# Designed miniproteins, single chains: the designs that were tried, part 69

Each design is a single chain, and the fold is of that chain. pLDDT is the mean over its residues in the fold that is shown.

## One batch from the design tools (miniprotein)

Design m2394
Fold by ESMFold2-Fast:
Structure m2394 (fold): chain A 56 residues (1-56)
Amino acid sequence: EEKLFNVLPSLTPLEKRVAGAIFKYGEDLSDEKLAEILGVSRETARRARQRLKEKV
């Protein structure tokens, strides 16, 4: 049973934030700008974006 936001749902909280940022700013949003919006490293934002695309 899932108890918290982070118990392996289809989208993680980070992936949901990535999807929200892309929806607001568009698919042309760079990984660097996405990282700034999320407050994470560029590599973390890039990996989350790749995972989101794999699940969609």
Scores: mean pLDDT 70

Design m2395
Fold by ESMFold2-Fast:
Structure m2395 (fold): chain A 105 residues (1-105)
Amino acid sequence: SMIDELKKIYDLILNDKLEELKNFDVDWDRYGGAALLLVKMGETDLAAAIFFQYGLKNPDDPYPFLEAIYYSKDEKIRKKALELMKKIPNVDPAILKRAEELYAK
């Protein structure tokens, strides 16, 4: 099920299996509207996992990791997303500052 796939993605983030996570076969057409629904359901860490995995596949785009920090209540997910944002070449300092402020909450 979609929820089982999302829980597996979440587990891969928590266990620092980022290479396996990056190569995880996710049907993003099925998940395209799911993040907002998950937020409304209170499943904010599962929503954050969607953004995190998308960021791994699009490593030049800081916004998916910023969204992962914003939605996640899990310190490990938020910390990993911030670490990955700091490694993006030529990231806008204003976006990085916003991420650091969100992380500190």
Scores: mean pLDDT 81

Design m2396
Fold by ESMFold2-Fast:
Structure m2396 (fold): chain A 59 residues (1-59)
Amino acid sequence: PSQAEIDALREELLRLVEEHSGPAGRLVAEADLARAEQTLSPAELAALLRRQIERLKSL
């Protein structure tokens, strides 16, 4: 996936986290994503982001 795709998925996930958990939840999610970005490939990161977005949209 492109960096633009990953950035769009990241922003969508963080928006949904903030909607459900508030600014504190968003801050925790940002820290978790920063760690994931250090360890996962772009494809793995995109798959993780899509899975988490799908989960949050199911609520």
Scores: mean pLDDT 82

Design m2397
Fold by ESMFold2-Fast:
Structure m2397 (fold): chain A 67 residues (1-67)
Amino acid sequence: GPVIRRVALAEVQKVTGLSREEAERLLELALDGASREEIVERLKQLGLSDEQAERAAEAILGGVAAL
């Protein structure tokens, strides 16, 4: 529901340092079936390091699995 989605967005923002809008787009990509590799590449394009992108992708995919 909206509360769970808001909590997931807040966690993605904390892990990545990204804006709410960018975090929402990443969650939407994951919900639409984007692979871990696609999410990592998108995060790297947004300025994250390889290690940060991998950790963030794990958090995003885990958040989607919990929704």
Scores: mean pLDDT 76

Design m2398
Fold by ESMFold2-Fast:
Structure m2398 (fold): chain A 100 residues (1-100)
Amino acid sequence: SSHRELLEENEELYEQLEPEDKELLEKLAAEAEEILKKLELNEEELRYALESMLEMLTELLKMMLEGTPKEELEKVFKEKLKEILEKIEELRKEAEKKKK
């Protein structure tokens, strides 16, 4: 899994997390990656998905450093993942209208 690589640009902040928060962040990153893998993304969609996942994981990491409870972190994760999935669907509809 490349979820660790998605956190490289925030490595210094990631290393400041408690072990429990690191484990949760890695679990959420892996869950998002598995969902995105099922969508058979093209190059453009994959680029958007990876950039959006990095932004989402960065936000969750920041919230963890601020002491946000696990329940709230899970809620934000689900909300952000839904937004990413909706945007991928929108990109697909736009491409279909322009090319077919």
Scores: mean pLDDT 76

Design m2399
Fold by ESMFold2-Fast:
Structure m2399 (fold): chain A 78 residues (1-78)
Amino acid sequence: SPEEERLLRNLGAAVEVIETLLAQGAEAAAQAFLDELRDALERYHSDSPLAQRVLAIYDASKSVAEAVARLRELLAEA
């Protein structure tokens, strides 16, 4: 759907921001950005299958680096 395509593009942009912050050693900022993304997905996209997969990755990941690597894999499949 157009909504899923837009969400996919926005997730791609968000992952690029997180990767850039991690590459700069800004781990706390990367974590804060990922936490805000999670909150937005829970509040506004809870019924989206794509958003549910992203939230599951967030919940299962032990670090921002693990989460972003798994999100990259998810986006490559979509």
Scores: mean pLDDT 86

Design m2400
Fold by ESMFold2-Fast:
Structure m2400 (fold): chain A 80 residues (1-80)
Amino acid sequence: SENLEELKEEEKILIERIEKWSEANKLSEEDKQKLIDYAKEEAKKIKDLLEKTKDVKLATEKWLEMQENIQKKMEELVKK
């Protein structure tokens, strides 16, 4: 599916962004891995949801929610 392949590519970009941001902000390996694991787990749920429902709009909304949650987690980690 074109939409599923797009989500796979977006996941790769997101993980690269998390790694680069973590290095720039001198995060511990543990905190970096927690962000990566969260992204992978949520991305898997969204891909599974897309395959089950075929609802591209719902999958897109959940993807944006995941990105907002990651941003909030990042902000909390730099406050340490």
Scores: mean pLDDT 85

Design m2401
Fold by ESMFold2-Fast:
Structure m2401 (fold): chain A 82 residues (1-82)
Amino acid sequence: MKEIEEEIKKNVENFLKAVLETIEKTQPEKVGEVKKRIEEIKKLLEKLIKEGDFLKIAEEISLRLIDLLDKYEITLDDLPDF
């Protein structure tokens, strides 16, 4: 279980890092706002992991990530390669 939790956390953190990097290049004036939203998502992820409902983590975090992309008009194609 802990291995799955760490994998989810790492994947979400990598995605959020890619989003921040994209904002720094395309919308640098919004970097401060995006950093705050990323911190909120990370805190939510930590709380949900402690609950142990992996399906809920996947659903809730995915919605937050989609909302983040939509808010700043970022597509998956805009993200840097991993």
Scores: mean pLDDT 77

Design m2402
Fold by ESMFold2-Fast:
Structure m2402 (fold): chain A 84 residues (1-84)
Amino acid sequence: MVEKLKKELEELIEELKAAIEFLKHLKAQGREPPERFKVLAEELIERAREKVRELEEVAGKTEEVLELKKEVEELIKELRELLE
């Protein structure tokens, strides 16, 4: 169970990174992200935070879990700043 949750969270982290890179490319071109992308980005944020909570509940607050949580929160912060 723990390994599956960790892998799912790592996949969500990659999705967050992809969303950030996409927004950076749009901003470099002076373009606004489409409204549907903003909705999908917020859904991705919610899914990532939920997965962190699930992993903490199953694995506990280990160093690895806390590092993943920190990475997720840093990516969410960057993504939200780019969505403004």
Scores: mean pLDDT 84

Design m2403
Fold by ESMFold2-Fast:
Structure m2403 (fold): chain A 60 residues (1-60)
Amino acid sequence: DVEEFIREQVEREGKKRGLSEEEMERLTKQLLALQRIFPLPREVLADLIRREVEEFDPSR
């Protein structure tokens, strides 16, 4: 299930980068919405999630 894959990847990468549970939930919802509009392969999703989490700045 790609939705489960997205949730697992966001949690794994988010915890490594110190994202809050709320931040991870928000990112997960955003990625799930994107997946419904533009279905991406799991490899592309993993790269996108890593990038989004790495570039995430909670402020400023």
Scores: mean pLDDT 76

Design m2404
Fold by ESMFold2-Fast:
Structure m2404 (fold): chain A 66 residues (1-66)
Amino acid sequence: DEKKKKAEEIKKEGEEKVTELTGEGGEAMAKALKQSLEKAQEAFDKYLKKRDEVLAEYEAKMQAAL
């Protein structure tokens, strides 16, 4: 089946080209993505800390009001 073999060759060629492209820029891209993820994590951790501080302050005020 010539059409099936040609489709499989095109798919393989595409996968090899993607792998080559990823190899050339892969490390730089992975480093940039990791740094972006770390910054997002730090921002989220700051949010959680602020939330916990507000909850603790509210709890203390409720105890003082009772």
Scores: mean pLDDT 75

Design m2405
Fold by ESMFold2-Fast:
Structure m2405 (fold): chain A 63 residues (1-63)
Amino acid sequence: SMSDLEKLSLEEQLEKLEEIIEKIEKNIARYSDNPVIVKAAEKELKELKEKKEELEKQLREKK
């Protein structure tokens, strides 16, 4: 869950987000013929990628 991610280090949070992103991208590929699933998954993917970029920025600035 998202609350569990807050307890992890920034590096562990980034790794977990990358796993979730990969899983969603695979689901988009599998359900490409279902526009409702694809649109919902693409919206979630955008939000996760934005969060990943913010965490990567924090890692660069805190080293």
Scores: mean pLDDT 77

Design m2406
Fold by ESMFold2-Fast:
Structure m2406 (fold): chain A 80 residues (1-80)
Amino acid sequence: SEETLEKYKKDLEAYAKEMLRVLKDPRRGLSVEEAIELVRTEREVIKKWIEEQFKDDPELAKELIEYVDRLTEEVLAELR
């Protein structure tokens, strides 16, 4: 449903913002390269979860995966 899509998009956006905050925390001592690798790994985990969770609604899964890719590129840009 449109309501479900919008809710998950908001949840994903909130998650991306929190992840960026954590990765930019100087106390973690992560290099830019290490942060990028973590973001890419997390993207693949989230995509797999979406495919499994919404296997009966492939159109919704596709929309969410495209949104995850867009958010990932935004996070990666912020780490530079």
Scores: mean pLDDT 85

Design m2407
Fold by ESMFold2-Fast:
Structure m2407 (fold): chain A 80 residues (1-80)
Amino acid sequence: MITLTVISSDGKKINLTVDPNETIEQLLNKLVEKGIISKEEASIILNFLKKNGITTVSELSDAMVGTINIKDLLKAAKLV
């Protein structure tokens, strides 16, 4: 288990304890269920991360140094 810090699009910090072996799809579904992101935002982020070779929570945590900023991911996804 690892701890991820998620910063929502409105700037709220949320700490999640997650399995590093979970898929990005599983993580994003949890964020939708918790009301942190919309289903549309989850689809945008998923496609962006898969394009960059990020498929697991462990890979995302390493790429983002344990802090996932939703607004930054959405901005990056729209530019790529």
Scores: mean pLDDT 81

Design m2408
Fold by ESMFold2-Fast:
Structure m2408 (fold): chain A 63 residues (1-63)
Amino acid sequence: SKVKITATKDTSAVGPKVVNFKKGESVVVDEKDLKIHEDGFVEFVLDGHPYRISADDVEIEKI
């Protein structure tokens, strides 16, 4: 199943590179790759690589 991660403010996901998100921008990822960490970050896979973004900066919706 898929989930939609939407930036609620200007933010960045960090992995092998930095991916910038403006408020309202979103990415669709596999739910199986989604991990919510106790340190306040959400981990997801984009282009085969793990990225982390602040949970406070995003809204997550199942689609």
Scores: mean pLDDT 86

Design m2409
Fold by ESMFold2-Fast:
Structure m2409 (fold): chain A 87 residues (1-87)
Amino acid sequence: MQQQLQQAQQLLQQMSKALQAGDWDSARQLGKQLLPYLPVLRQKELEEIRRLEEELARTTDPQERFELEVQLSFTRMSLSITEKMLA
């Protein structure tokens, strides 16, 4: 399970880099490799967003809040990509 999540996250990161570089062929190929992991990845991304939102709600330190907001933004972006691939 942990190994599958690490593989999925690595593939998603590589796909994101390919998309940023305008390499649509590489992004499409990496996306196909992600297909079997998408439902599990989506579920974990939703759980992570919920956890981060709860931590942010109880955190008052400005630096810690900033770090949580950055993590939340990246996780929401990851979820958006995952949901686009599932559609």
Scores: mean pLDDT 77

Design m2410
Fold by ESMFold2-Fast:
Order: sequence, then C-alpha cells, then structure tokens
Structure m2410 (fold): chain A 100 residues (1-100)
Amino acid sequence: SIDEFVERLKEKYGLSDEDVEIVRKVLQELAEKTNFDKEAILKYLESLLNDPSLDYDGAKVLEAVENADISKLKDPKDQEYAARLLILKFLREEEVELTP
C-alpha cells in the first residue's frame, strides 16, 4: 500500500511529518498514472527528469534530497520534484516491489 511505502521511506531517510505528506501526495499521483507498477513508475519518473519544460532549482532540489528535508524548499514545484527524486532513489536502492 502507499502508506506502507511512505512508512519505509520515513524510516530509511528520517522524513518529517511535512515531508511524509509531500511524498504521499506524489505517490498517490504515481499510483493513479502507473497502476503502482515499479517499472512503470521508474520509466515515468525518468521521463519527467528529462523534460526540458520543467522549471526547478536543481541545486536546492538535490541538497533537499540528500538531506531528506523536502519541506526546506520554498516552491511547491521544487518540493514535488525533490519528492519524485527521493522516490526514484528509494526504488533503485531498496529493490522494492510495488505490484504482485
């Protein structure tokens, strides 16, 4: 479930309650678009990261991901982008399966 995935992210990265809510919102969007399939999520996130129309502060976003402090970002757009990067990192490192 999304809640189990969020709790695992919280435990691994030490996310604040505010960061948990940002991540949960992004995961709900990913679940709706990808049927919560790990490979589909990875492909979708990678396609968004390569979209030149996305305007974000790359240096601040990367710092927020490394420190697991997404709520530190002032722009909601940057917060969502950092959450996507954190989810991508977690899926790659933990080899988590999201579907039967």
Scores: mean pLDDT 73

Design m2411
Fold by ESMFold2-Fast:
Structure m2411 (fold): chain A 58 residues (1-58)
Amino acid sequence: SAAELAREGVETRNPDLAGQAAAEALKHGPDGAMRVAEAFGQGLSPEEAAKAAEEGGH
C-alpha cells in the first residue's frame, strides 16, 4: 500500500520507495501524492509519512 511504501521509504531514506508511495497515492488523487512528498521533504517520521499516504487515499 501507499502507506507501507511511504513508511519504509522514510525509514530507510530510500527515494525509490518514496517515489513508489507517491505514485500509488496519485492513483487516488493528487492530494495524496503531495502529502507523501511533503512528509518526505520535511523529514517527518515514517509514521507521519504513512499517515499522509493513508489520508490521501480518502
Scores: mean pLDDT 68

Design m2412
Fold by ESMFold2-Fast:
Structure m2412 (fold): chain A 66 residues (1-66)
Amino acid sequence: SRLLREGALTIALRYGPDARMSGQQVRDELIRLGVPEAAARALVRALEKQFGPYVTPQQLLDYVEK
């Protein structure tokens, strides 16, 4: 999704690529940036399954670009 990629890029620019973010923080940021809540929740669930309760903006970017 273009919105997911643009959201992930914006988060990386704001927090830096290596910032430690909770799933709730990532979800709330994506929703604020215009990602539908259901899509943001589904993405965060997938990220938490792969990376645990914390993810970096770089991990978020890599996930949405593959």
Scores: mean pLDDT 85

Design m2413
Fold by ESMFold2-Fast:
Structure m2413 (fold): chain A 85 residues (1-85)
Amino acid sequence: ARDEELRAEALALSEANRAVAAEYIELLAEPERAAEYIARVRERGEALEAAPEEPSLEEHLAAMRELAAEARAAVEEARRERAAA
C-alpha cells in the first residue's frame, strides 16, 4: 500500500540522516548543534508515526528530506571550518 511504501522511504531516509548526523558530530566544534539536529530528526520520525493520516506521509517525507539537506550543508560547513583552522 502507499502508506507502507512511504513508511519504508521514511525509515531509509532516517537511517541516512543518522549516518550524516554521526559525521556531523565527529566534525563539529559545537556538539550542541549536532544534538539539536538529532532531536529534530527524532521528533519528525515520531510525528510520522503518530499522525500518518492527518498531514500526508508525503508532507512528512518532504520535511525529512529538507532536514537531510540542512544536515549535509552543516557537515560541509563544519569541514570548511576545520580546513580553515
Scores: mean pLDDT 64

Design m2414
Fold by ESMFold2-Fast:
Structure m2414 (fold): chain A 74 residues (1-74)
Amino acid sequence: SLADQVQKVLSEAGIQVTPQQVQAVAQLIDDGKTITKKTLKELDLPLEALKPLNKLQEEMGVQDLVEAVRRVTG
């Protein structure tokens, strides 16, 4: 799930998170909202979480583009 990916990315960055924080971040990403410095502060997450989460969002965007191309080209 997206929540599992969020938890993995944050854990690999050495950031300890609650299940509630993971779900909140996953919901924001699922809603298409960009994770910003302000978002992290509102969720009580350290700024070190910004880079890993933005990378995850970028990788998801690339995956969506690859899926779209695959549907057109076979």
Scores: mean pLDDT 77

Design m2415
Fold by ESMFold2-Fast:
Structure m2415 (fold): chain A 69 residues (1-69)
Amino acid sequence: SPISQLQKQKEQIDADHTTQFNALVQEFNALEAAGASRDVLLSQVNEMFRLLADSQDKIMQIEQQIKAL
């Protein structure tokens, strides 16, 4: 059904988010271990917030599509 397809798309977005977020966490840890500046570390944290916002927006768009059905 269209609803089932949209739910699978939400699951895929969540899986993609988890993979990308874990990669950013690993990158942050590597930067910290390398002695990166506070500004560099803050930029990495901002990327994490950007990814979270983008993922939430995509989920909201799919939920709106489900409501329209």
Scores: mean pLDDT 88

Design m2416
Fold by ESMFold2-Fast:
Structure m2416 (fold): chain A 96 residues (1-96)
Amino acid sequence: MTEEERELLNMRVVFSDFSEVEDQVRLFARYLLSAHPDISLDDLVYAIARHFIPESIKEELEEALAKGDREKVVELLRSDPEGARLVELVEEVHRE
C-alpha cells in the first residue's frame, strides 16, 4: 500500500470541480476493486462518496450517507454535474 492509498483511506474531500479529485477517485476505486472484486457498482460508488463529496450536494449527500441509503447516494451524485462525472469514472473502472 502506497502512502497515497493510506491517505485516501483517512481523508474526506469536498470538491467543486471533479478534475481536482479525478486521479484520487480512480486510485481509490481500483484499490477497492482489487481488495473486493465482488463489490457491486452501487456499493463501490457509495464507498467512494463517503470520501469524495460534491460541494453543491454536500448536505443532501451527507444525510443519505448517514442513513446508509445507497440508492439515494447514487441518485444524488447522478443529478449533480460534478457527481455524475465521479459516477461515470467509477462505472468505467468497475467494468475494467
Scores: mean pLDDT 80

Design m2417
Fold by ESMFold2-Fast:
Structure m2417 (fold): chain A 102 residues (1-102)
Amino acid sequence: PGPDPELWEAMRNTPLEDAVRELVELAGWGGLPEATRRRMAELLLEIGLLGAELAMLNNEEARKRGTEILREVAAKIDAGTATVADLEEARRRLRELLEEAK
């Protein structure tokens, strides 16, 4: 009933370069400068991992707050308004939640 173990193993073994390239394509960031695309994709990958860690916690309030942060990020990506600063702030907020909730 948990996430597919093969999927998690594949994610852990996927080179960062390949993960970044796939995230850039999926998010539609191909029009941004290469350095910006790479940084945003790396931040989004870190945000996804932090979100997964929060989802595994037996802490409903932390999971709820983490989900709200992830929805805000997803909405900005879908709207084409996401910036490096937005993703850095989301990563910071998720790290603080994880630290407080552990």
Scores: mean pLDDT 72

Design m2418
Fold by ESMFold2-Fast:
Structure m2418 (fold): chain A 65 residues (1-65)
Amino acid sequence: SDKGIAEGLANALEGTLEVAPKSLDKEIVKRAAEQARELGGEKTAEAISSADTMEEAVKKLRELA
């Protein structure tokens, strides 16, 4: 479900935030949206595709959860 995909991606991105440099935020968010689409979470992918940072993406994903 989109909720399950959103929860899983939010957890993964929160872990990534601890180690990844901020310069990769947009690239990581883009790849997370692609991953959501591959898992069948089209709505989840659309919700986070507009995020510019991992923090913003996590916030949007938690709102869907």
Scores: mean pLDDT 78

Design m2419
Fold by ESMFold2-Fast:
Structure m2419 (fold): chain A 86 residues (1-86)
Amino acid sequence: AEEAAQKILEGIENVGYSAGALADRDPALAQELADRARELLSPLDDSVFDLLDAAAARGRAAPATKSDEEWRKLGEEGLKTLEELR
């Protein structure tokens, strides 16, 4: 399940980064992305929540690198990846 682990990490980073970047610009969407990610990750090891929080911190540091629409799409792609892997 090496490939599944890599996809989970990518999904976590994409959702976290997007939620962090949108936290001040669209707080409702940022919260929705974070809440949905935590629900999808709840069956996994607690360390995945630390990875999600770290990605969100990085996104919060660089929100201007993408538009709000690009951040929304990145977050939705991350959630879709996590939903497919459950």
Scores: mean pLDDT 78

Design m2420
Fold by ESMFold2-Fast:
Structure m2420 (fold): chain A 106 residues (1-106)
Amino acid sequence: MERIRELIEQLSDPDPEVRLAAIEELRENGYVVHPEVQAALIKALSDPDPRVRVAAVRALAQTGDDSLAPALYKATSDPDPETRRYAELGLSFFVSIETLTKVTRS
């Protein structure tokens, strides 16, 4: 319990290496199922460091929680191609990628 709080606090650290390590620990230990962790990771999707954004997308994608689909959908427009790739993969876990591509283009 205290470790989750400490990791969430580390997501606000000025050092991107500290933020990246915190996301990796949250993901590796399955803490991403906790709503407070999900909220912190959604905020990390706007992180200035693309490595941190990639880690946040990857962590959120692993939950399979469809309530996170809007956040992952926004990440598909990220300037970093790696962030976009993981966001698209994450969305494919919530809904079939085929279902998403069946939306008729105007």
Scores: mean pLDDT 76

Design m2421
Fold by ESMFold2-Fast:
Structure m2421 (fold): chain A 69 residues (1-69)
Amino acid sequence: AGNAIAANIKTLKAMDKLDEAAALEKKLAEGADPDDILNQAMLEIQKAAKEQFDSPLIQENIKKLEEEL
C-alpha cells in the first residue's frame, strides 16, 4: 500500500503538481486512510494527464480505467 501511494505521489511531482503531491503527503502523515489517499492521488494523476494530453483516445482510456477502479 505505502509503495503504491509513494509511486503515485512521485508521478504527480513529475507532472509539476507539487502542491497536490504535498497536500496528499501531509494528509498521509496526519493519519488519513491510505486507501483514500491512493484514490485521491490517482484522481489527481488523471486530471494532470488530461492537461498534458488533449486526445479523445486518452479520454476513452481514462474512462475505462475509472470503470476498473
Scores: mean pLDDT 73

Design m2422
Fold by ESMFold2-Fast:
Structure m2422 (fold): chain A 120 residues (1-120)
Amino acid sequence: MEEVDEELARITAVASRALDAIRNGDVEQALAHLDEMLALAKEVKERIEKGEDVNEVTRALAYAASRLMGEVGVPEASEAAQKAGDELMARPNVSKETQLKAVDVAIEALEAARERLRER
């Protein structure tokens, strides 16, 4: 498995665990998995800032954030994250600025999901 495939598998696995925890009402586990997703998204942002081509990973993070925000019940943040992922999909040559905007939208969506889950 190449490095990108391993990163995509990790994003999918962590997102799946977060979704399952949200659906089961396990707030503690959901927050833990969202923290893992946020750490991963911040790592991807640093790689974009260094000029790495991480378009596929950034797109996967945006779509994962969209699904998580949909499950948590914040449709506007889910739509924003989905649009960010779609913009990365539509263009084979994506600018650093476009990738940074997409990862920032994913980070904001994941932080909003954490805040929503902390509401009791």
Scores: mean pLDDT 81

Design m2423
Fold by ESMFold2-Fast:
Structure m2423 (fold): chain A 112 residues (1-112)
Amino acid sequence: SQVEKLAEALGISKPIAEKILEVVGELSDEEIEKIKETMEKLKDIKDRVERIKIIANDESLSDKVKAALILSEVYNSVDKEVIEEAKKAIESLKDEELKEKALSFLSKTHGI
């Protein structure tokens, strides 16, 4: 259920949503709704670097919501600029355990 809701909110496949949930942990229905709202707000912004910067600087978003959104932007990207911006955004998170898990995910998926 939560995997399906997150996959729909992020516009990604269920297997990738499951991997993101392993990093960020359990999300509340309010957090999933925030993800959906943020994705709708960003739909006309084609530049992933700009999208990641907006997500990272949105003070209304929890660290879990930010991490889920950032990881969804970068998971299939081969662009060094996108990967570097995602790393910077994750390093700016206040939750140290979540930051370590998200950086580990990037290291495994992109070798950074």
Scores: mean pLDDT 86

Design m2424
Fold by ESMFold2-Fast:
Structure m2424 (fold): chain A 103 residues (1-103)
Amino acid sequence: SVLDKLVAEIDKVIALIDKAIEKVTNPEVRSLLQQAKSLAELARQNLREHGDLQAALQQLKQAKDLLEEAIKKAETEEERKAVEEVKRAVDRVISRIQKAIDQ
């Protein structure tokens, strides 16, 4: 189903955030990644339990904003690249949810 595929993609986003947190030593960037993870987990729950595409989209857009802030605060190229990889994954899920809403 479309919902199962979207949930699986959010699971991949959460896994990428966990990997990024392991690479990041800056406490402010770690905090922003943890906040983005919480929003991704809420988006996952809204899709799985309620099928709520609009709520999931809003939560992932909020996560994207936090990731953009984390990129600006990243002090090393490794930290920046790790956060940028997460942001690209979030952008892909946002695009797919938007297409699902438009159908």
Scores: mean pLDDT 90

Design m2425
Fold by ESMFold2-Fast:
Structure m2425 (fold): chain A 61 residues (1-61)
Amino acid sequence: MIEKAKEAILEILKKSKGPVLKSELREEMEKKGFDPDVIGEAVLELYKEGKIKIGDTTISL
């Protein structure tokens, strides 16, 4: 499930015109049926892999 969440996060970020608000990313992921814990773990793994950047309020590629 985490791998599917990671793929969904990357697709959302690729389709955006820039950084995405953490709240908006969470809402969109929850609408796709992902649990908040799974979303948080997927974000952390993508950050560790160097695939995303985490700001105070936003996430970006």
Scores: mean pLDDT 84

Design m2426
Fold by ESMFold2-Fast:
Parts: sequence; structure tokens; C-alpha cells
Structure m2426 (fold): chain A 99 residues (1-99)
Amino acid sequence: MLLSPEETAQSLGRRLNLSPEEVEELTRLLENAEDEENARRAALILSMRAAGKEVRLDESVEELEARLDPSSREGAEGLAELLLETAERRRKAQELLAK
């Protein structure tokens, strides 16, 4: 079974030592990855944390971009594209199931 956004957020939260509120926010970011702004914000947060940088889930896209190294920017942009593409594929699959 594929992990739900909730299960993914809980797993990442345990690894990244997130608070319950931060896990809830991450769940919302993953569920709302269909929105370009939310997909970009989720990608920035995940990319910075994967690089070992401290980042809060309540930081704005502007605050995150101000702290982003050039080397992390390309990774964050690629991840945002993948999140949006995944959301689009999910919508198309729903349309096909509905005919």
C-alpha cells in the first residue's frame, strides 16, 4: 500500500524530530501539493531539511528562498515539479476512473 500524506508526514516527522503541529502542517503541504505555491514551499522545506539545515514548517516561501543555497535551489525546483506532476497524474487518473 502506498503511504498516505498523513503516514508520510508522520514518518518524516519522526526522522526530522518535528512537533505534532509541524507534522500536521507537513501533512497539509503534501495534501495541497496541487497548488504551485504549496508544492514549492513543501519542496523548499524538504530540500533544506534533507541538506541538514534547520527550517520551520511555518516559514514563508520568501523566508526559505532567502536562506537557500544556490546548490539547493535546483533540487528544490525539481522536487516542486515532481510534486505538481504527481498531483496532475492523480487528477487525470480520477478523470479516467470517472470516464
Scores: mean pLDDT 65

Design m2427
Fold by ESMFold2-Fast:
Structure m2427 (fold): chain A 83 residues (1-83)
Amino acid sequence: MSPFAEKLREAAEAAGVSLDQVMTAEELADIYARHHGITSPTVRRVIAEEIRRALKAVGLDPERVTVKQAIDAVEKAEEKGLL
């Protein structure tokens, strides 16, 4: 698993959200930032943009995705060099 996808999975587990929970890219970026101690609003925005880019690359709606779909999309995006 790619470092970004693995860190996103760790953040979701720490937040107590299931893999089938529906979330937005912004909510996923928020849980990622909180778990990894990211306090910068600018860095959080970049994380949300990266997740959104990965989701769009696989044809998913960044306003309504499952946690599993987001992790899988981020992993594929990193493998393709899109992140």
Scores: mean pLDDT 83

Design m2428
Fold by ESMFold2-Fast:
Structure m2428 (fold): chain A 59 residues (1-59)
Amino acid sequence: ALPLPADPVMASAMREAYALARELLAAGLSGEEALQKLLDMSNTPVAREAARRAVEFLS
C-alpha cells in the first residue's frame, strides 16, 4: 500500500499520482518515462512532489 502523509492535500495528490503511475507502468513505460509524463501534467508544486513520491514508491 502507498504510504500516505498526514497532510490531506498531499495525500489526495499522491493517490491520484499513484493511480496514474500504475496505469503508465502497466502500459509498459519505465519509471523514468512515467515520472516525466506525470511531471508534464503537473502544474503545481504539490502535484509535482506527489508524482515524484508515487514513482519512487513504485520503483
Scores: mean pLDDT 81

